# Designed miniproteins, single chains: the designs that were tried, part 12

Each design is a single chain, and the fold is of that chain. pLDDT is the mean over its residues in the fold that is shown.

## One batch from the design tools (miniprotein)

Design m391
Fold by ESMFold2-Fast:
Structure m391 (fold): chain A 88 residues (1-88)
Amino acid sequence: SEKEELLRQLSELMWKLLHDPNDKEAAEKVVELAEQVKEDERAQQYRKDALYALGKGREALLEEQAAEALAQGADPADVEAALARRRA
């Protein structure tokens, strides 16, 4: 099926990314193809790994955590200091 072919391509791209973690083109293609099989847990795991390789997964997670802390009344200076520590 088309889904099985997409999963095969995702596995091959992930193997390539494991050998070269700085291959941004491979990581971007993993994110794109995984969006086409959103219901597949393996594809979503690959998407997460690819976003981390692009530096977007970690940054997106940090931004989400910061926004949640601010919404709960955390001091902006404390949030900024925590983000600086987590990005170091």
Scores: mean pLDDT 76

Design m392
Fold by ESMFold2-Fast:
Structure m392 (fold): chain A 87 residues (1-87)
Amino acid sequence: GTETGEADETHGKSTAEINGVTITVEVEKLAPGEQRITITVEENGKTGSVEALLSADRVLTLVGESGDEEMVAKARELLDRMFNGTS
């Protein structure tokens, strides 16, 4: 796999390519404890992304979806897996 990272004090971006699937995760700090998270999935020439807000109390709110429905669904699953579901 190939991975590229870019980070600043208020913005971080990481891209990984695994078996023909490109996953990009971007995190932007909006306020103390508040972050905007964007996940983009690219596969077989299709692109889809989801955008969510993570609040200081760990509540994740979906605020946007764009692109191919199948790629959007994969991006949503990745977002949920990263921020929800481990007690």
Scores: mean pLDDT 73

Design m393
Fold by ESMFold2-Fast:
Formats: sequence, structure tokens, C-alpha cells
Structure m393 (fold): chain A 61 residues (1-61)
Amino acid sequence: VSEEKRKELEEYTKEAYEKALAAFDGDERSARQYALRDGLEYGKSIGVSEEEAREIAEEAL
């Protein structure tokens, strides 16, 4: 993927994790699971393949 798309997905996933962490009262397990799902869906929406989106989202966390 392009460097710009990778950074965009990384930032999105980190933001999703922070929001999920607050929503789950500090439950890192649930927050991580939610952020990975949200990041993967966002990645696919901006044209990143499912495999690459998963890898980028996991590396962002």
C-alpha cells in the first residue's frame, strides 16, 4: 500500500483504540479487539486489501 494510506490507517486504528479503551473502562483486551475490527473495515473502505489492512492495524497497536 502507499505510505500515505498506511499512515492514515495507523492513525485511524490508534484513534479507534483510544475511543474503545475509554468506552470499555480501560479493558485493553476488548479495546484492542474493537480497534482491530474497526481498523480493518476502514482499511478496506479506503482500498487496502483485507490482509494488508489487518497487518497494518495489528502493527498500529
Scores: mean pLDDT 83

Design m394
Fold by ESMFold2-Fast:
Structure m394 (fold): chain A 52 residues (1-52)
Amino acid sequence: SLVDVAIKHLQDLLDQGKISVSEFFRRRKKVVDEYKAGKIKSEEEAIKVALS
């Protein structure tokens, strides 16, 4: 799913030490919430939301 692509990018950043565990969960929640609101329509949009 679009959410899974964004979560994978966040996991890669976490594994590289570029974000904290708390930042990972905060960004993951944002992606899930915006996807449920119908605001994410592509993988590019999902990744952009995750990285903002």
Scores: mean pLDDT 84

Design m395
Fold by ESMFold2-Fast:
Structure m395 (fold): chain A 85 residues (1-85)
Amino acid sequence: MKAYVIRVTVEATGTVDGKPATRSFTEDLVILAETIEEAIELARRLAEERGLRVTSLEFVGEADAAQAEEARENARLLEEELAER
C-alpha cells in the first residue's frame, strides 16, 4: 500500500451554549491505500463514522516516509473501528 494525503472539508453539527451550531473545517489526512480512489473513500468513511458531513475531498499528493508511518497507525485504528460492525 502507498500513503496518500487527502484534504477533507467537513461540517460538524453540535451545540454551542445550548443552541445547535454547524462548523466547517478542513483537515489533511494521511491514508494507507492501494489506490488514490481507495484513499479518498477511506477518508470519507472515517469522517462520516465520526458524525461529520463531508463537503469536499481533494487528493493532495503521495506521503513521505514519515507520513507513511503515521498512516500505518491510522490504518490500525480504522481496522479496529471497522471491526465494530
Scores: mean pLDDT 72

Design m396
Fold by ESMFold2-Fast:
Structure m396 (fold): chain A 94 residues (1-94)
Amino acid sequence: DLEEAIKAAEEAKRAAEAGDAESAIKALGEAVKNAFRGLENSNLSEEEKERLKREIYRLAREAATALVAGDYESAVEAIERLIKVIEEAKRKAE
């Protein structure tokens, strides 16, 4: 569900802002899982679903890499971009 993906990504952002890499990485995993599920259940074209899945995965990986490195500012920026992509996907799926 794309709405649940947005909530999970917002949880990841809050955890990253608090310096909690473990909670942030867990929430990122939930955001990706729910985003992929929401996209699969949408009426978007298969090409658009694939493009959005690639972008979501890329941003989540970028955020996770920054979290593991202790770069919380870069992690927050990547998570904010992830939230924007999922919000856009939700708008297009409606």
Scores: mean pLDDT 87

Design m397
Fold by ESMFold2-Fast:
Structure m397 (fold): chain A 107 residues (1-107)
Amino acid sequence: SAEDKVRKYAKELIDKLISELKSLGYSDDLINEIKKMLEEYVEKHIEIMKKYNIPESVLKRHIELTFDAILEVVKYGKEEKLSDDEILTLVRFVIQSSLLELERLAS
């Protein structure tokens, strides 16, 4: 199904992002919380796809761009010496903004 293809694609992107965060020396606690947020984000994304009949290709691209933005804000947070809680707040902001943008564009 389209949902299964999106889940598979998102899992590959999550695995890649987690590997990059591990290579950059982030704590396991921070990485595990980010992974959980990304998994929850993907399921919410799929709910919006089903509600508005969004094409699989559009949803995959939107997820990819959001994950790229998340990696950039996590890197920024490390450079600025932000706490794990501050970094998680930035990640949450990116996720919330992404979901709102998708719903607005689909409406």
Scores: mean pLDDT 87

Design m398
Fold by ESMFold2-Fast:
Structure m398 (fold): chain A 57 residues (1-57)
Amino acid sequence: MEELIRAIEELSEREKRALAQLAGLDTTDPREIAEHMVSHTSVEEALRAVETVRELL
């Protein structure tokens, strides 16, 4: 969980917004995004999504 929160924190504001939009969230708070993602997937899959957002932007 901490790894995921940190990875999201290291994203730019634009990347955080893109990730939040993919999750259906109106927030860019790294903890809130991480908690939402983990509730629907796994930490591993959430980390892969973060890497995908970084690749796209």
Scores: mean pLDDT 78

Design m399
Fold by ESMFold2-Fast:
Structure m399 (fold): chain A 69 residues (1-69)
Amino acid sequence: NKKSQIYAESAATHAKRGDFDKAVEYLEKAYKESTNPKAQQLLKKGIEYAKQGDGDKAAQYSLQAAKES
């Protein structure tokens, strides 16, 4: 779903800026829009790393989820 992809890409941008609250918000929105189980697992990992303050890994998993969408 392109909408899930756009949210995941937005999450990656926020994670790279250190805006972890918005990164989590956009990853959760991407998760709700996603119908792809592989993308959903990558989005869950992105949320986990964003909550840990790991912006690089959060962005990496967010962008991988966007490619699977």
Scores: mean pLDDT 86

Design m400
Fold by ESMFold2-Fast:
Structure m400 (fold): chain A 78 residues (1-78)
Amino acid sequence: AAEEIAQAAEEKARELGLSDTVARKVGHAARLLYEGKGEKALKSALDAVRFETGERGPQVAEELLKHIEEELARAKAA
């Protein structure tokens, strides 16, 4: 479950054109959120997303956050 949510978040980040380094940070943050931690990791990952995507940063970060929230809800319901 934790590995699955991390992989889903990482894959979504790559689909949005983010680098492997930032995609891995997003996946790590999603895993920690599933474990009941990760607010600081999520902030760090979203900051990296905004930095890498520039003007599109807020839009890309919001899309990633929505996807992570959907995957977390699915994983916690199972």
Scores: mean pLDDT 80

Design m401
Fold by ESMFold2-Fast:
Structure m401 (fold): chain A 85 residues (1-85)
Amino acid sequence: SLREVLERVERLGEELSKQKLSLDEIESLVDRLRAELERRVPPQVADALTSGVYHHALAGQTGNKGLLDIGRLHFLYARQMLDQM
């Protein structure tokens, strides 16, 4: 279901926020995730989920907790879009 896709992607973001990936690794992961999500959810939802994961991964890399808040807002926006479908 679309809900299960969202929950899996949110879990991925939380796990990446605990890791210290390079920017190249983050960009490669985000590009692959976007391509996968574009086959499963509408483009706007894919954008929001991808942005959420990007900010979580960047928070892990930089230690900037403000990026976690931004990532969570992107996930909330994706959830709200799916709830309107």
Scores: mean pLDDT 86

Design m402
Fold by ESMFold2-Fast:
Structure m402 (fold): chain A 72 residues (1-72)
Amino acid sequence: GPPPRLRVSATSEDGVTYTLDVPADAAGMAEAQRVLTELLASPDPQDRRVAEELLEGLLKEKRRIGERLRAE
């Protein structure tokens, strides 16, 4: 079947919500890495904080999906 989707959000200090919605496959992970790398390379400390929160959320969701696959 199709890969499960990873959906994570982080809210900046100015109230803007950033959302990553990618398939949990190689292509989706590559897209997420590209976006996060661009934000982490930003001179704006706020962009870097958002990127760190999105990365933590993405890793948590990936772990959750992996645990479900092992339980099945």
Scores: mean pLDDT 77

Design m403
Fold by ESMFold2-Fast:
Structure m403 (fold): chain A 67 residues (1-67)
Amino acid sequence: IDPELVERFREAARLAALHHGLTEEQAEKAVDIAMKAFVDALKAGLTRHQATQVGVDALFKAIRELK
């Protein structure tokens, strides 16, 4: 997997979680969930675009569940 792509997604996910009113601890949990989904999708052979959609969906689901 591309480390720069993974790091860019992590940064974007963290900013989105904080912007949606999560605490730093909740944002870390949401980011971990999103990162796992994103990396697992990439490892499963999904395209960058598809993996990003999977990661974003997991992120926003986690944000809703943590609030």
Scores: mean pLDDT 83

Design m404
Fold by ESMFold2-Fast:
Structure m404 (fold): chain A 61 residues (1-61)
Amino acid sequence: MERERRAAFVRAHLTALGDVEAGDWLAEQILAGVPWEEILRRARERGWEETVRIAEAELAL
């Protein structure tokens, strides 16, 4: 699945759940090509690990 497609899906999905800020942030990380392990590490530092794991499950990663 292309980065742009994954980023758009994640942004739309999290925005629908009310997590607009986290959705925008996660989409930016995906578009920048940040490895998933590094995204999870950064999410923990921001308190968004749970939100990122929800997106991971939805993407079937």
Scores: mean pLDDT 75

Design m405
Fold by ESMFold2-Fast:
Structure m405 (fold): chain A 85 residues (1-85)
Amino acid sequence: AAPKQEDIEEAKKLAEEYNKNKSDEFTVLIPKVEKEKLIALIEELYASGDYSVVDVEERDGVVVITLKKGKDEEATKAALEKIKA
């Protein structure tokens, strides 16, 4: 199994891309990853800055993650539950 550090580094890249864009809402595309890894990425993204994960969608081998400025724990929790289903 890959160490959790790889998931942290990927989450940081996504967070840096969001901060670079500085939009109220921003969408990131990543390659499809295992559910457990995706959950870890979303949790780390939520922890990494003043934004929340509000949606996660899987399309044709990619994962579409929608980020929004501000802390919304319930929205991020709902996105995590969507992945677990």
Scores: mean pLDDT 70

Design m406
Fold by ESMFold2-Fast:
Structure m406 (fold): chain A 93 residues (1-93)
Amino acid sequence: MMTQMTDDQSDRMVRMGTTVLRMAQSMNAPQSALDQIRQSIDYYRQRDFDGGRSSFMQGVNTMLSDPNITPSDVSRMMSQGMDDAGIPDPVIQ
């Protein structure tokens, strides 16, 4: 059962995704990963949480398949994205 996001939740997730996308671009992440993260941002703008989460996780998995991107790099992107979005939730660890 899919729960629709609030406007505030949508805004926060779009900010997080936008920060992650920018950081991934700066690290020359694969185009497919960038496209998946961008698609996730579009889903979050539409308040589609399940679509956003699914596309975001695909982007993360694609980045982790790149030998130039480490799990630590992904963790840093997520941490910065959360900070920029103002999401203080420790449960996402």
Scores: mean pLDDT 79

Design m407
Fold by ESMFold2-Fast:
Structure m407 (fold): chain A 89 residues (1-89)
Amino acid sequence: SKKEELKKKARELLLRLSSNTARASGLAISHLVDPERAEEAKKLLEEVGKHSKLGDDHLLKALKGEDENSLKVGEEHVKKVEELAEELA
């Protein structure tokens, strides 16, 4: 069903968000010990936290079948966390 497909995509995006949030956060934290990188790493860590929370909120709504548009918004936040992880690598 359409609802089952939506839930499957939401679960896949939640896993992807969790994985990339952990990676990006770990990289940012590793840069906090370097005085030359600490200020930038802190800003990127704050952005990771922001997009992780917003992505989680929207993907959980999609998982409950409350709003199909929440899947698209959640995916955009997943992509932002992935971009931040690449910037930190």
Scores: mean pLDDT 86

Design m408
Fold by ESMFold2-Fast:
Structure m408 (fold): chain A 72 residues (1-72)
Amino acid sequence: MVTSAELRVRRSEGPLGREFVEAVRRGLEAIVAGAPTEEVRAIFSRPQERLDRLGLRPDAEVDISQTLEDPP
């Protein structure tokens, strides 16, 4: 679960944080609804791409590591 401080930092970065949270929520909803694994994987592929783009900034990369621990 994301801490209040980390969530605030993500929000200040604008769409990157919101898109990531939204994608995770959609992925969890799909899992609960019994969607096929392939569909769930596709939902999570977008936030992975966004996280990779943030890797261009050293500070952002370290901050992202604190938020994302294990993939489902």
Scores: mean pLDDT 55

Design m409
Fold by ESMFold2-Fast:
Structure m409 (fold): chain A 93 residues (1-93)
Amino acid sequence: MLEKKLKEGQELLEEVEEPILQGLPLLSEERPLEKTPRPPSYEVVIKKLEEAAALFQEVAEQSKDAELKELGKKGVERAQEIKKFLEDALENP
């Protein structure tokens, strides 16, 4: 179902964004990670981005609702942006 795929894609993006932010600073020594996942490897993040992009692309292509189609396209763009950022960071340290 397109609605389920859209929501799953959004959840995957949120999970990816949290690890990236947590990997950067690690500034809070008084707030250890408890239930928030630790920053994963680039490989794991790329996998999640690919899954999210696939879900969003299905919504964008199969949805007849203009709003859902737009959200799907926006999701694909977001996933691609994060993926390019990670690939660039790996290639150009």
Scores: mean pLDDT 67

Design m410
Fold by ESMFold2-Fast:
Formats: structure tokens, sequence, C-alpha cells
Structure m410 (fold): chain A 56 residues (1-56)
């Protein structure tokens, strides 16, 4: 049903916004860039796991 695709689309947009936010924070505070990169990577993995669970 279309609802699964809409849910995955919502998660994808949230992941993109989270990535953009961490990119902006790392640009503002380069000394903490590695921390923001780690957080962004964790958020991406969380999104991928949830998307796969919804689709299959």
Amino acid sequence: HMEKLKEVEKLRKEAEETQARYDAESAAHPQFASIYRTKANIAKLEYEKKAEEILK
C-alpha cells in the first residue's frame, strides 16, 4: 500500500535534514566535525534499518 512508501519518504527526508544539520554544525565548529560526522552516520544507519523494516 502507498502508506509504506509515504512512511519511508518521511524517514528519508528526516535523514537528509539531519545530515544537513550536522554538516552545518561541523562547518560552524570544525573542531567538533568528527563528532557531528559520527552522529550523522549513526542517524543514517538508523534510517536505513527502519526503512528496510517498513519495506520488508
Scores: mean pLDDT 80

Design m411
Fold by ESMFold2-Fast:
Structure m411 (fold): chain A 63 residues (1-63)
Amino acid sequence: TEELFKKGLEAIENKNAEEALRIVTELAKQGAFDAAVELGNYAEKLGYTELAGKIYRAILETA
């Protein structure tokens, strides 16, 4: 999860929405919901509001 979280941060920084959403879904499936939410919060902090919304939705759909 630690390694996957780092890749998620990198995907968001590189504006790779597809990879970021894939990583978030993988984290949520592994039960790492705190890490998945943290990625959404990071996207929002960078002003990527649309991506942050998609991340939060992906987490909820996995529950």
Scores: mean pLDDT 83

Design m412
Fold by ESMFold2-Fast:
Structure m412 (fold): chain A 71 residues (1-71)
Amino acid sequence: MLSEEEIKELVEIILDKSKPVEERYEAVVKLGQAKVKEKEAIEALRKVADDPSADPYVRTVAGMTLKELEE
Protein backbone atom coordinates (compact mmCIF):
# COMPACT_ATOMS: atom_id res chain seq x y z
CA MET A 1 0.00 0.00 0.00
CA LEU A 2 1.29 3.46 -0.89
CA SER A 3 1.54 6.20 1.76
CA GLU A 4 0.01 9.65 1.14
CA GLU A 5 3.55 11.01 0.64
CA GLU A 6 4.38 8.29 -1.92
CA ILE A 7 1.16 9.03 -3.84
CA LYS A 8 1.98 12.76 -3.90
CA GLU A 9 5.50 12.01 -5.20
CA LEU A 10 4.14 9.72 -7.93
CA VAL A 11 1.55 12.35 -8.93
CA GLU A 12 4.32 14.97 -9.23
CA ILE A 13 6.40 12.61 -11.41
CA ILE A 14 3.42 11.83 -13.67
CA LEU A 15 2.61 15.54 -14.17
CA ASP A 16 6.26 16.63 -14.66
CA LYS A 17 6.98 16.75 -18.40
CA SER A 18 10.74 17.12 -17.70
CA LYS A 19 10.89 13.61 -16.19
CA PRO A 20 12.00 10.68 -18.36
CA VAL A 21 9.22 8.71 -20.08
CA GLU A 22 10.29 5.56 -18.18
CA GLU A 23 9.98 7.30 -14.78
CA ARG A 24 6.53 8.69 -15.62
CA TYR A 25 5.45 5.26 -16.93
CA GLU A 26 6.65 3.51 -13.75
CA ALA A 27 4.83 6.09 -11.58
CA VAL A 28 1.53 5.34 -13.37
CA VAL A 29 2.10 1.57 -13.03
CA LYS A 30 2.77 1.93 -9.28
CA LEU A 31 -0.48 3.86 -8.75
CA GLY A 32 -2.39 1.15 -10.66
CA GLN A 33 -0.80 -1.75 -8.78
CA ALA A 34 -1.56 -0.07 -5.43
CA LYS A 35 -5.23 0.38 -6.53
CA VAL A 36 -5.22 3.98 -5.28
CA LYS A 37 -8.60 5.57 -4.53
CA GLU A 38 -7.32 9.08 -3.79
CA LYS A 39 -8.97 11.79 -5.89
CA GLU A 40 -5.67 13.60 -6.53
CA ALA A 41 -4.19 10.45 -8.12
CA ILE A 42 -7.31 9.81 -10.24
CA GLU A 43 -7.33 13.46 -11.41
CA ALA A 44 -3.61 13.33 -12.29
CA LEU A 45 -4.09 10.14 -14.35
CA ARG A 46 -7.04 11.71 -16.17
CA LYS A 47 -5.08 14.91 -16.87
CA VAL A 48 -2.17 12.95 -18.40
CA ALA A 49 -4.48 10.62 -20.39
CA ASP A 50 -6.19 13.71 -21.88
CA ASP A 51 -2.93 15.63 -22.57
CA PRO A 52 -2.05 15.47 -26.30
CA SER A 53 1.48 16.80 -25.55
CA ALA A 54 2.29 13.87 -23.23
CA ASP A 55 4.25 10.86 -24.54
CA PRO A 56 1.92 8.26 -26.17
CA TYR A 57 3.17 5.44 -23.89
CA VAL A 58 2.50 7.47 -20.74
CA ARG A 59 -0.91 8.58 -22.07
CA THR A 60 -1.92 4.99 -22.91
CA VAL A 61 -0.87 3.50 -19.58
CA ALA A 62 -2.55 6.40 -17.70
CA GLY A 63 -5.83 5.81 -19.58
CA MET A 64 -5.72 2.05 -19.00
CA THR A 65 -4.87 2.49 -15.31
CA LEU A 66 -7.67 5.04 -14.85
CA LYS A 67 -10.22 2.57 -16.30
CA GLU A 68 -9.00 -0.22 -14.00
CA LEU A 69 -9.15 2.04 -10.92
CA GLU A 70 -12.75 3.14 -11.73
CA GLU A 71 -14.00 -0.44 -11.32
Scores: mean pLDDT 81

Design m413
Fold by ESMFold2-Fast:
Structure m413 (fold): chain A 74 residues (1-74)
Amino acid sequence: SMEEIDGTAEGLTLATKALRAIQEGNLDEARKYLKEAVERFGVETTRGLVAAVAAANHDPETLAKAEELIDEIV
């Protein structure tokens, strides 16, 4: 559906922004994007989105930090 397509694109955008913020050392901005993603898509979907983006970038360290920040939010 159109809502599914829009949701996936928005979720990937938020995950990408969060992982970039972590790479830049901006953990407050990362928390903001992750919290928005969790509020809009739920914890499980947000974890899947950050895992997908991190896998595409071959960045397991940034993924580990994103998971830690998600645990702080929920």
Scores: mean pLDDT 80

Design m414
Fold by ESMFold2-Fast:
Structure m414 (fold): chain A 70 residues (1-70)
Amino acid sequence: SRLRELGERLRRVLSEAMDLTLKSSKDDTDEVTDLASKGIESIREGDLDSAEEYTRRVEEQRRRVAEENR
């Protein structure tokens, strides 16, 4: 299910962001959690297209933060 997959992806990103907060920049982590929250709200509103877009953006932001810490 697209809804289930999006929810799982958002939960995974939030868990990774919590771990990152303990090890890295709080500002970078806050941006990730903000985008993830918008994705969750889009799911609750039934807008799966917006939910997928926010999920994609939060995953990309996580990737960038990881690359910057190399």
Scores: mean pLDDT 72

Design m415
Fold by ESMFold2-Fast:
Structure m415 (fold): chain A 100 residues (1-100)
Amino acid sequence: MMEEKREVIKAFVEAMKEILAEQGRESDPSKVEAASEKEQEEIAARLPKLLKETAEYIKKTNKELEELAEKVIKYAEKDVLEAIKYMKEIALKLLEKERK
């Protein structure tokens, strides 16, 4: 339903805000949440595939994150909110290693 797609976008925006806060940046990804209903639906529809492809890349390039990447791949099509949660954990671990 459309409400579920909005929850997916909110979860993604919240994860991005937390990642940006860890970097000390104040860029607001809320623009994604403010997108038109059609744009939000298109983003939500493509998000599972994007998460899966990104996780497969992370699994290939960061063996330490393989377990988290496998969870993202597992949940990307079944429970995209859970996949976003694990992708956030991956992003935070990468930021801890590559503080710039």
Scores: mean pLDDT 69

Design m416
Fold by ESMFold2-Fast:
Structure m416 (fold): chain A 68 residues (1-68)
Amino acid sequence: SEYLKKANELLEEMREKIENGTLTQKQMDEMQDQLHSVIEQLDEAQRREILGRLVDLLKKFVEVEKSR
């Protein structure tokens, strides 16, 4: 699915920016909004997978920010 590919691309971009320390809270919020715009077009299994990955990335973002 093109939407699944787009969702994974957004998550990968978020992961890279978190690891590189370049992701701001504003950018995180904007990317979450973009991700939610495509999530409705995924099936239930794909949706759960993508949302699970997003939650893990949000936890990692908070962890990285605390380590600074």
Scores: mean pLDDT 81

Design m417
Fold by ESMFold2-Fast:
Structure m417 (fold): chain A 76 residues (1-76)
Amino acid sequence: SPERRAAALRAALKGINAAGKGDYETAVQYFEEAARLAADVPEARRLFEKSAEYVKQGKIDEAIKYAAEALRALFA
């Protein structure tokens, strides 16, 4: 639904912001929330799940890259 996609976008943006500030626990929580909200778009869900996993690994640039790809998939 458009409302769920908007919620996923907001969660992803909060995740990116938290990751940029070094708040990695909050970034993981928001990317996992974005993945749940993007369940109707399987490609976006997988990419948000990968973004959360990269944050857990300390690969912040990769996490942000995957979140951006997830946002493209979400609105494709």
Scores: mean pLDDT 89

Design m418
Fold by ESMFold2-Fast:
Structure m418 (fold): chain A 66 residues (1-66)
Amino acid sequence: SLQEEAYKLGAETARELIKQGETDISKIAEAAREAVEKKYRDKVSPAQLAAMKNAAIFGAMKVYEE
């Protein structure tokens, strides 16, 4: 599903930022949201985009907590 794709994108974004030395959870969550917006903004409804942004944040947080 698109939500699973967004979750994976958020998780991958978090792994890359953590690898680069980022420790700020707010910056990691922001980057996950922005990654989804850039990829899907013009391809899905605003409501679907909001759900996908939430899925990406959840994926990023899961990586951060590991």
Scores: mean pLDDT 85

Design m419
Fold by ESMFold2-Fast:
Structure m419 (fold): chain A 63 residues (1-63)
Amino acid sequence: NEALKYAEEGLRLAKAGKDPTGPLNRAAAKLLEAGKFEAVKRASELAAKGDYVGAAEALIEGA
């Protein structure tokens, strides 16, 4: 599952203090294609608060 792969990469980058934006956006795009709107909404709310680890975890749960 490409969404899971990108979400896991984003989680790894966020935990390492690196920019997770690219992989997380790719995961969100794949989840939107699959109709997983609630997971993407939850992740976007967490990212807006600066919680990129939480955002990545929400995308992983949605994948």
Scores: mean pLDDT 87

Design m420
Fold by ESMFold2-Fast:
Structure m420 (fold): chain A 75 residues (1-75)
Amino acid sequence: SGKERFEQALKRLEESPAKVPVGDLVREALRAVAEGDYESAREKIREIYELLKLPISEEDIEKELKIFEEIVKKW
């Protein structure tokens, strides 16, 4: 699933000698979703995918947005 692929990419990145600000981008995306700013949330998701060197489509962005919405509901 998209979530599993994203989580595996994050794990590999955390194990990398290079530190990247993925956690900050994830927090910004979650904040945007919580505020109802879906355009900013989509932009942050695109930035995360680009940073992780993962292929991205509009369908992938919408799937990730739904995952972020589920996370926000648990706050």
Scores: mean pLDDT 71

Design m421
Fold by ESMFold2-Fast:
Structure m421 (fold): chain A 104 residues (1-104)
Amino acid sequence: MEGIEKREEAVRLLLDMAREVEERAKESTPEVQKLLLEAAQKIRQAANYIAAGDVEAAEKAAQEAIELLRRAAELGDPEEGGRFLDRLSSQLSSAVDIAKEVVQ
């Protein structure tokens, strides 16, 4: 087993987050939608890196996703966007931390 289940769980959590970001993008202005879709793509890249065991690349992709989410929050509703950013940033960090425990 050796952390395979935890790695799979981290990947699943990231893919679920990417889907949530994509759903929010559908209800957003064109500028916010573009940033949210780019963030979702970076979250999917982080999931792929975790699946491959490349935690350093996954951390970079997650940080790029957080930056895109921050920019989206600044352009949208600050109150709703801020809550969304805080929750997703926390969840992204947790998923990467789970991956770190199972990859060497």
Scores: mean pLDDT 79

Design m422
Fold by ESMFold2-Fast:
Formats: C-alpha cells, sequence, structure tokens
Structure m422 (fold): chain A 85 residues (1-85)
C-alpha cells in the first residue's frame, strides 16, 4: 500500500504539466504516505478519496490522465479502508 502510494505520486508528478503544481501534489501524497506508514489507514484513505475528487479540477492534467489517476486513487483508498477494518 505504501509502495502503491509512492508509485502513484511519481506518475502524477510525471503527467502534470506545471512543475509547481506537480510539486504540490507530490507533497500532499507524501503526507498521505506518511499517515499510512504510521498505521493511520483511515486518515490516509479519506485523504486519497478527497484527492481523487480534486484531481479532475486541475488544469495541468489532461482529462484522460485525470480520469485514470482519479480512478486509481479511489481504488487505493478502498484498499486502505479494507486494511483498516
Amino acid sequence: LVEEIEELAKEIEEKTKDPEVAEQLKKALERIKEWAEKGKLEEAGRSLKLFSEELPKINSLSPEDAKELSERLRELSEKLFEKAA
């Protein structure tokens, strides 16, 4: 799960056209990864879900990339909630 968050963060950074926006998104995902590493799986899951809802609003991502990445963030959020239970 932590490795999956890290891989997704790298992919989002790569696909985001604006380097400043990419850096902000990366930092947000690093915080979520830190929560998951500390066993705060519910907090990490909720934050990934919110992140997936905000990602399509980012103009620096293509609509196709935003949709794909948002779906993957939702799936990862579900996995975190399952592991927390």
Scores: mean pLDDT 79

Design m423
Fold by ESMFold2-Fast:
Structure m423 (fold): chain A 96 residues (1-96)
Amino acid sequence: MSLDEAMAAALAAARAGDAEALAAALAALVAVVRTDEELRRALDTLRECLELARTEAQLQAVLDAAKALLKKATNKELILDCIALILEVIGKLLEL
């Protein structure tokens, strides 16, 4: 799966409200990330998925993907952006 295909699948699943499809698509997205530029694009995709999330299961899928991207991040700005996204997801989970 290409990065573009994984991004498209994640956004389609997020728009459909399908938490299982979202988790699978985000896992595929994380798996294909190799560069800082690809990690930035993946984070942008996770932010769009977060805005579309309405259920605990959807928020959990985004959280798990953000944690996995953090493990791949070596750039300081990307590490901080991963942490910021994780905190935003936790904030939304606490409001449910």
Scores: mean pLDDT 88

Design m424
Fold by ESMFold2-Fast:
Structure m424 (fold): chain A 87 residues (1-87)
Amino acid sequence: HMTDLEKGKIVGEAIKAARKAIEEAFKQGLSYEDILKVALETAEKTAKELADKYGMSEEDKQEVIDDAKRAAEGIVKGYFTLKEKEK
């Protein structure tokens, strides 16, 4: 049984990786769809690698992957909303 704090740490690292990927893709002028794809792939890959490294159950692993992907999608939507408002 993993604590919510340990799961949160894995999701947090995946979110951090996704944010860096989003910022880089945005600087390159990629479309919303391409940035979303990069963000989701980065979040899933990072969460999966960390879950495997810490020996998480398949259920816990899927939970942190889903949480990371959901957060990454929200970040992409936020970036486009904030950039529109800053204009």
Scores: mean pLDDT 78

Design m425
Fold by ESMFold2-Fast:
Structure m425 (fold): chain A 80 residues (1-80)
Amino acid sequence: LERALRLAEQGLRKAEEGDSEGAARLSRQAAEEARREGASEGIVRTLEEAARKAEEGDTEGAAESLRAAILMLREEIERR
């Protein structure tokens, strides 16, 4: 899950910079990595939602979803 977290944090930086394409790509990669490592369905959906918002040019909404996913990922890492 640490790899998914790192990708989500990189995606958040891109969203905060206004880079919607970078945010979308990194959010998609984070979702795929989270799914591969057996993260909860809620985390994967939140990362997919961040990617969708970034694809639509909503970098602020993408950043919000990424912050939520990052908190969830940190909690799940602590639980494992």
Scores: mean pLDDT 86

Design m426
Fold by ESMFold2-Fast:
Structure m426 (fold): chain A 87 residues (1-87)
Amino acid sequence: AAVDEEIARLTVEMIKAAKNGDLEKAEQLARRLADIAAERYGMTPEEREKLYRLAVAHARYIYAESKGNKEEADKARAEIERLQAEF
């Protein structure tokens, strides 16, 4: 329960940081979120690495969309789709 609440809280904070233009903070929160989730679900180092990439790609996508940067948003979306297909 407490860990699931922490994951939800960090997800909301990451989205807010990305939308507010703080990409560095959004990526930092994304990595922390991935670490907590990986430990919670007993992920292997390889799975944790994929989760890091997925979480960071989501942060970058939200940031790029909020700035109207279609090229970076498309790159982030492609990375999200590629990584999700591996889960």
Scores: mean pLDDT 82

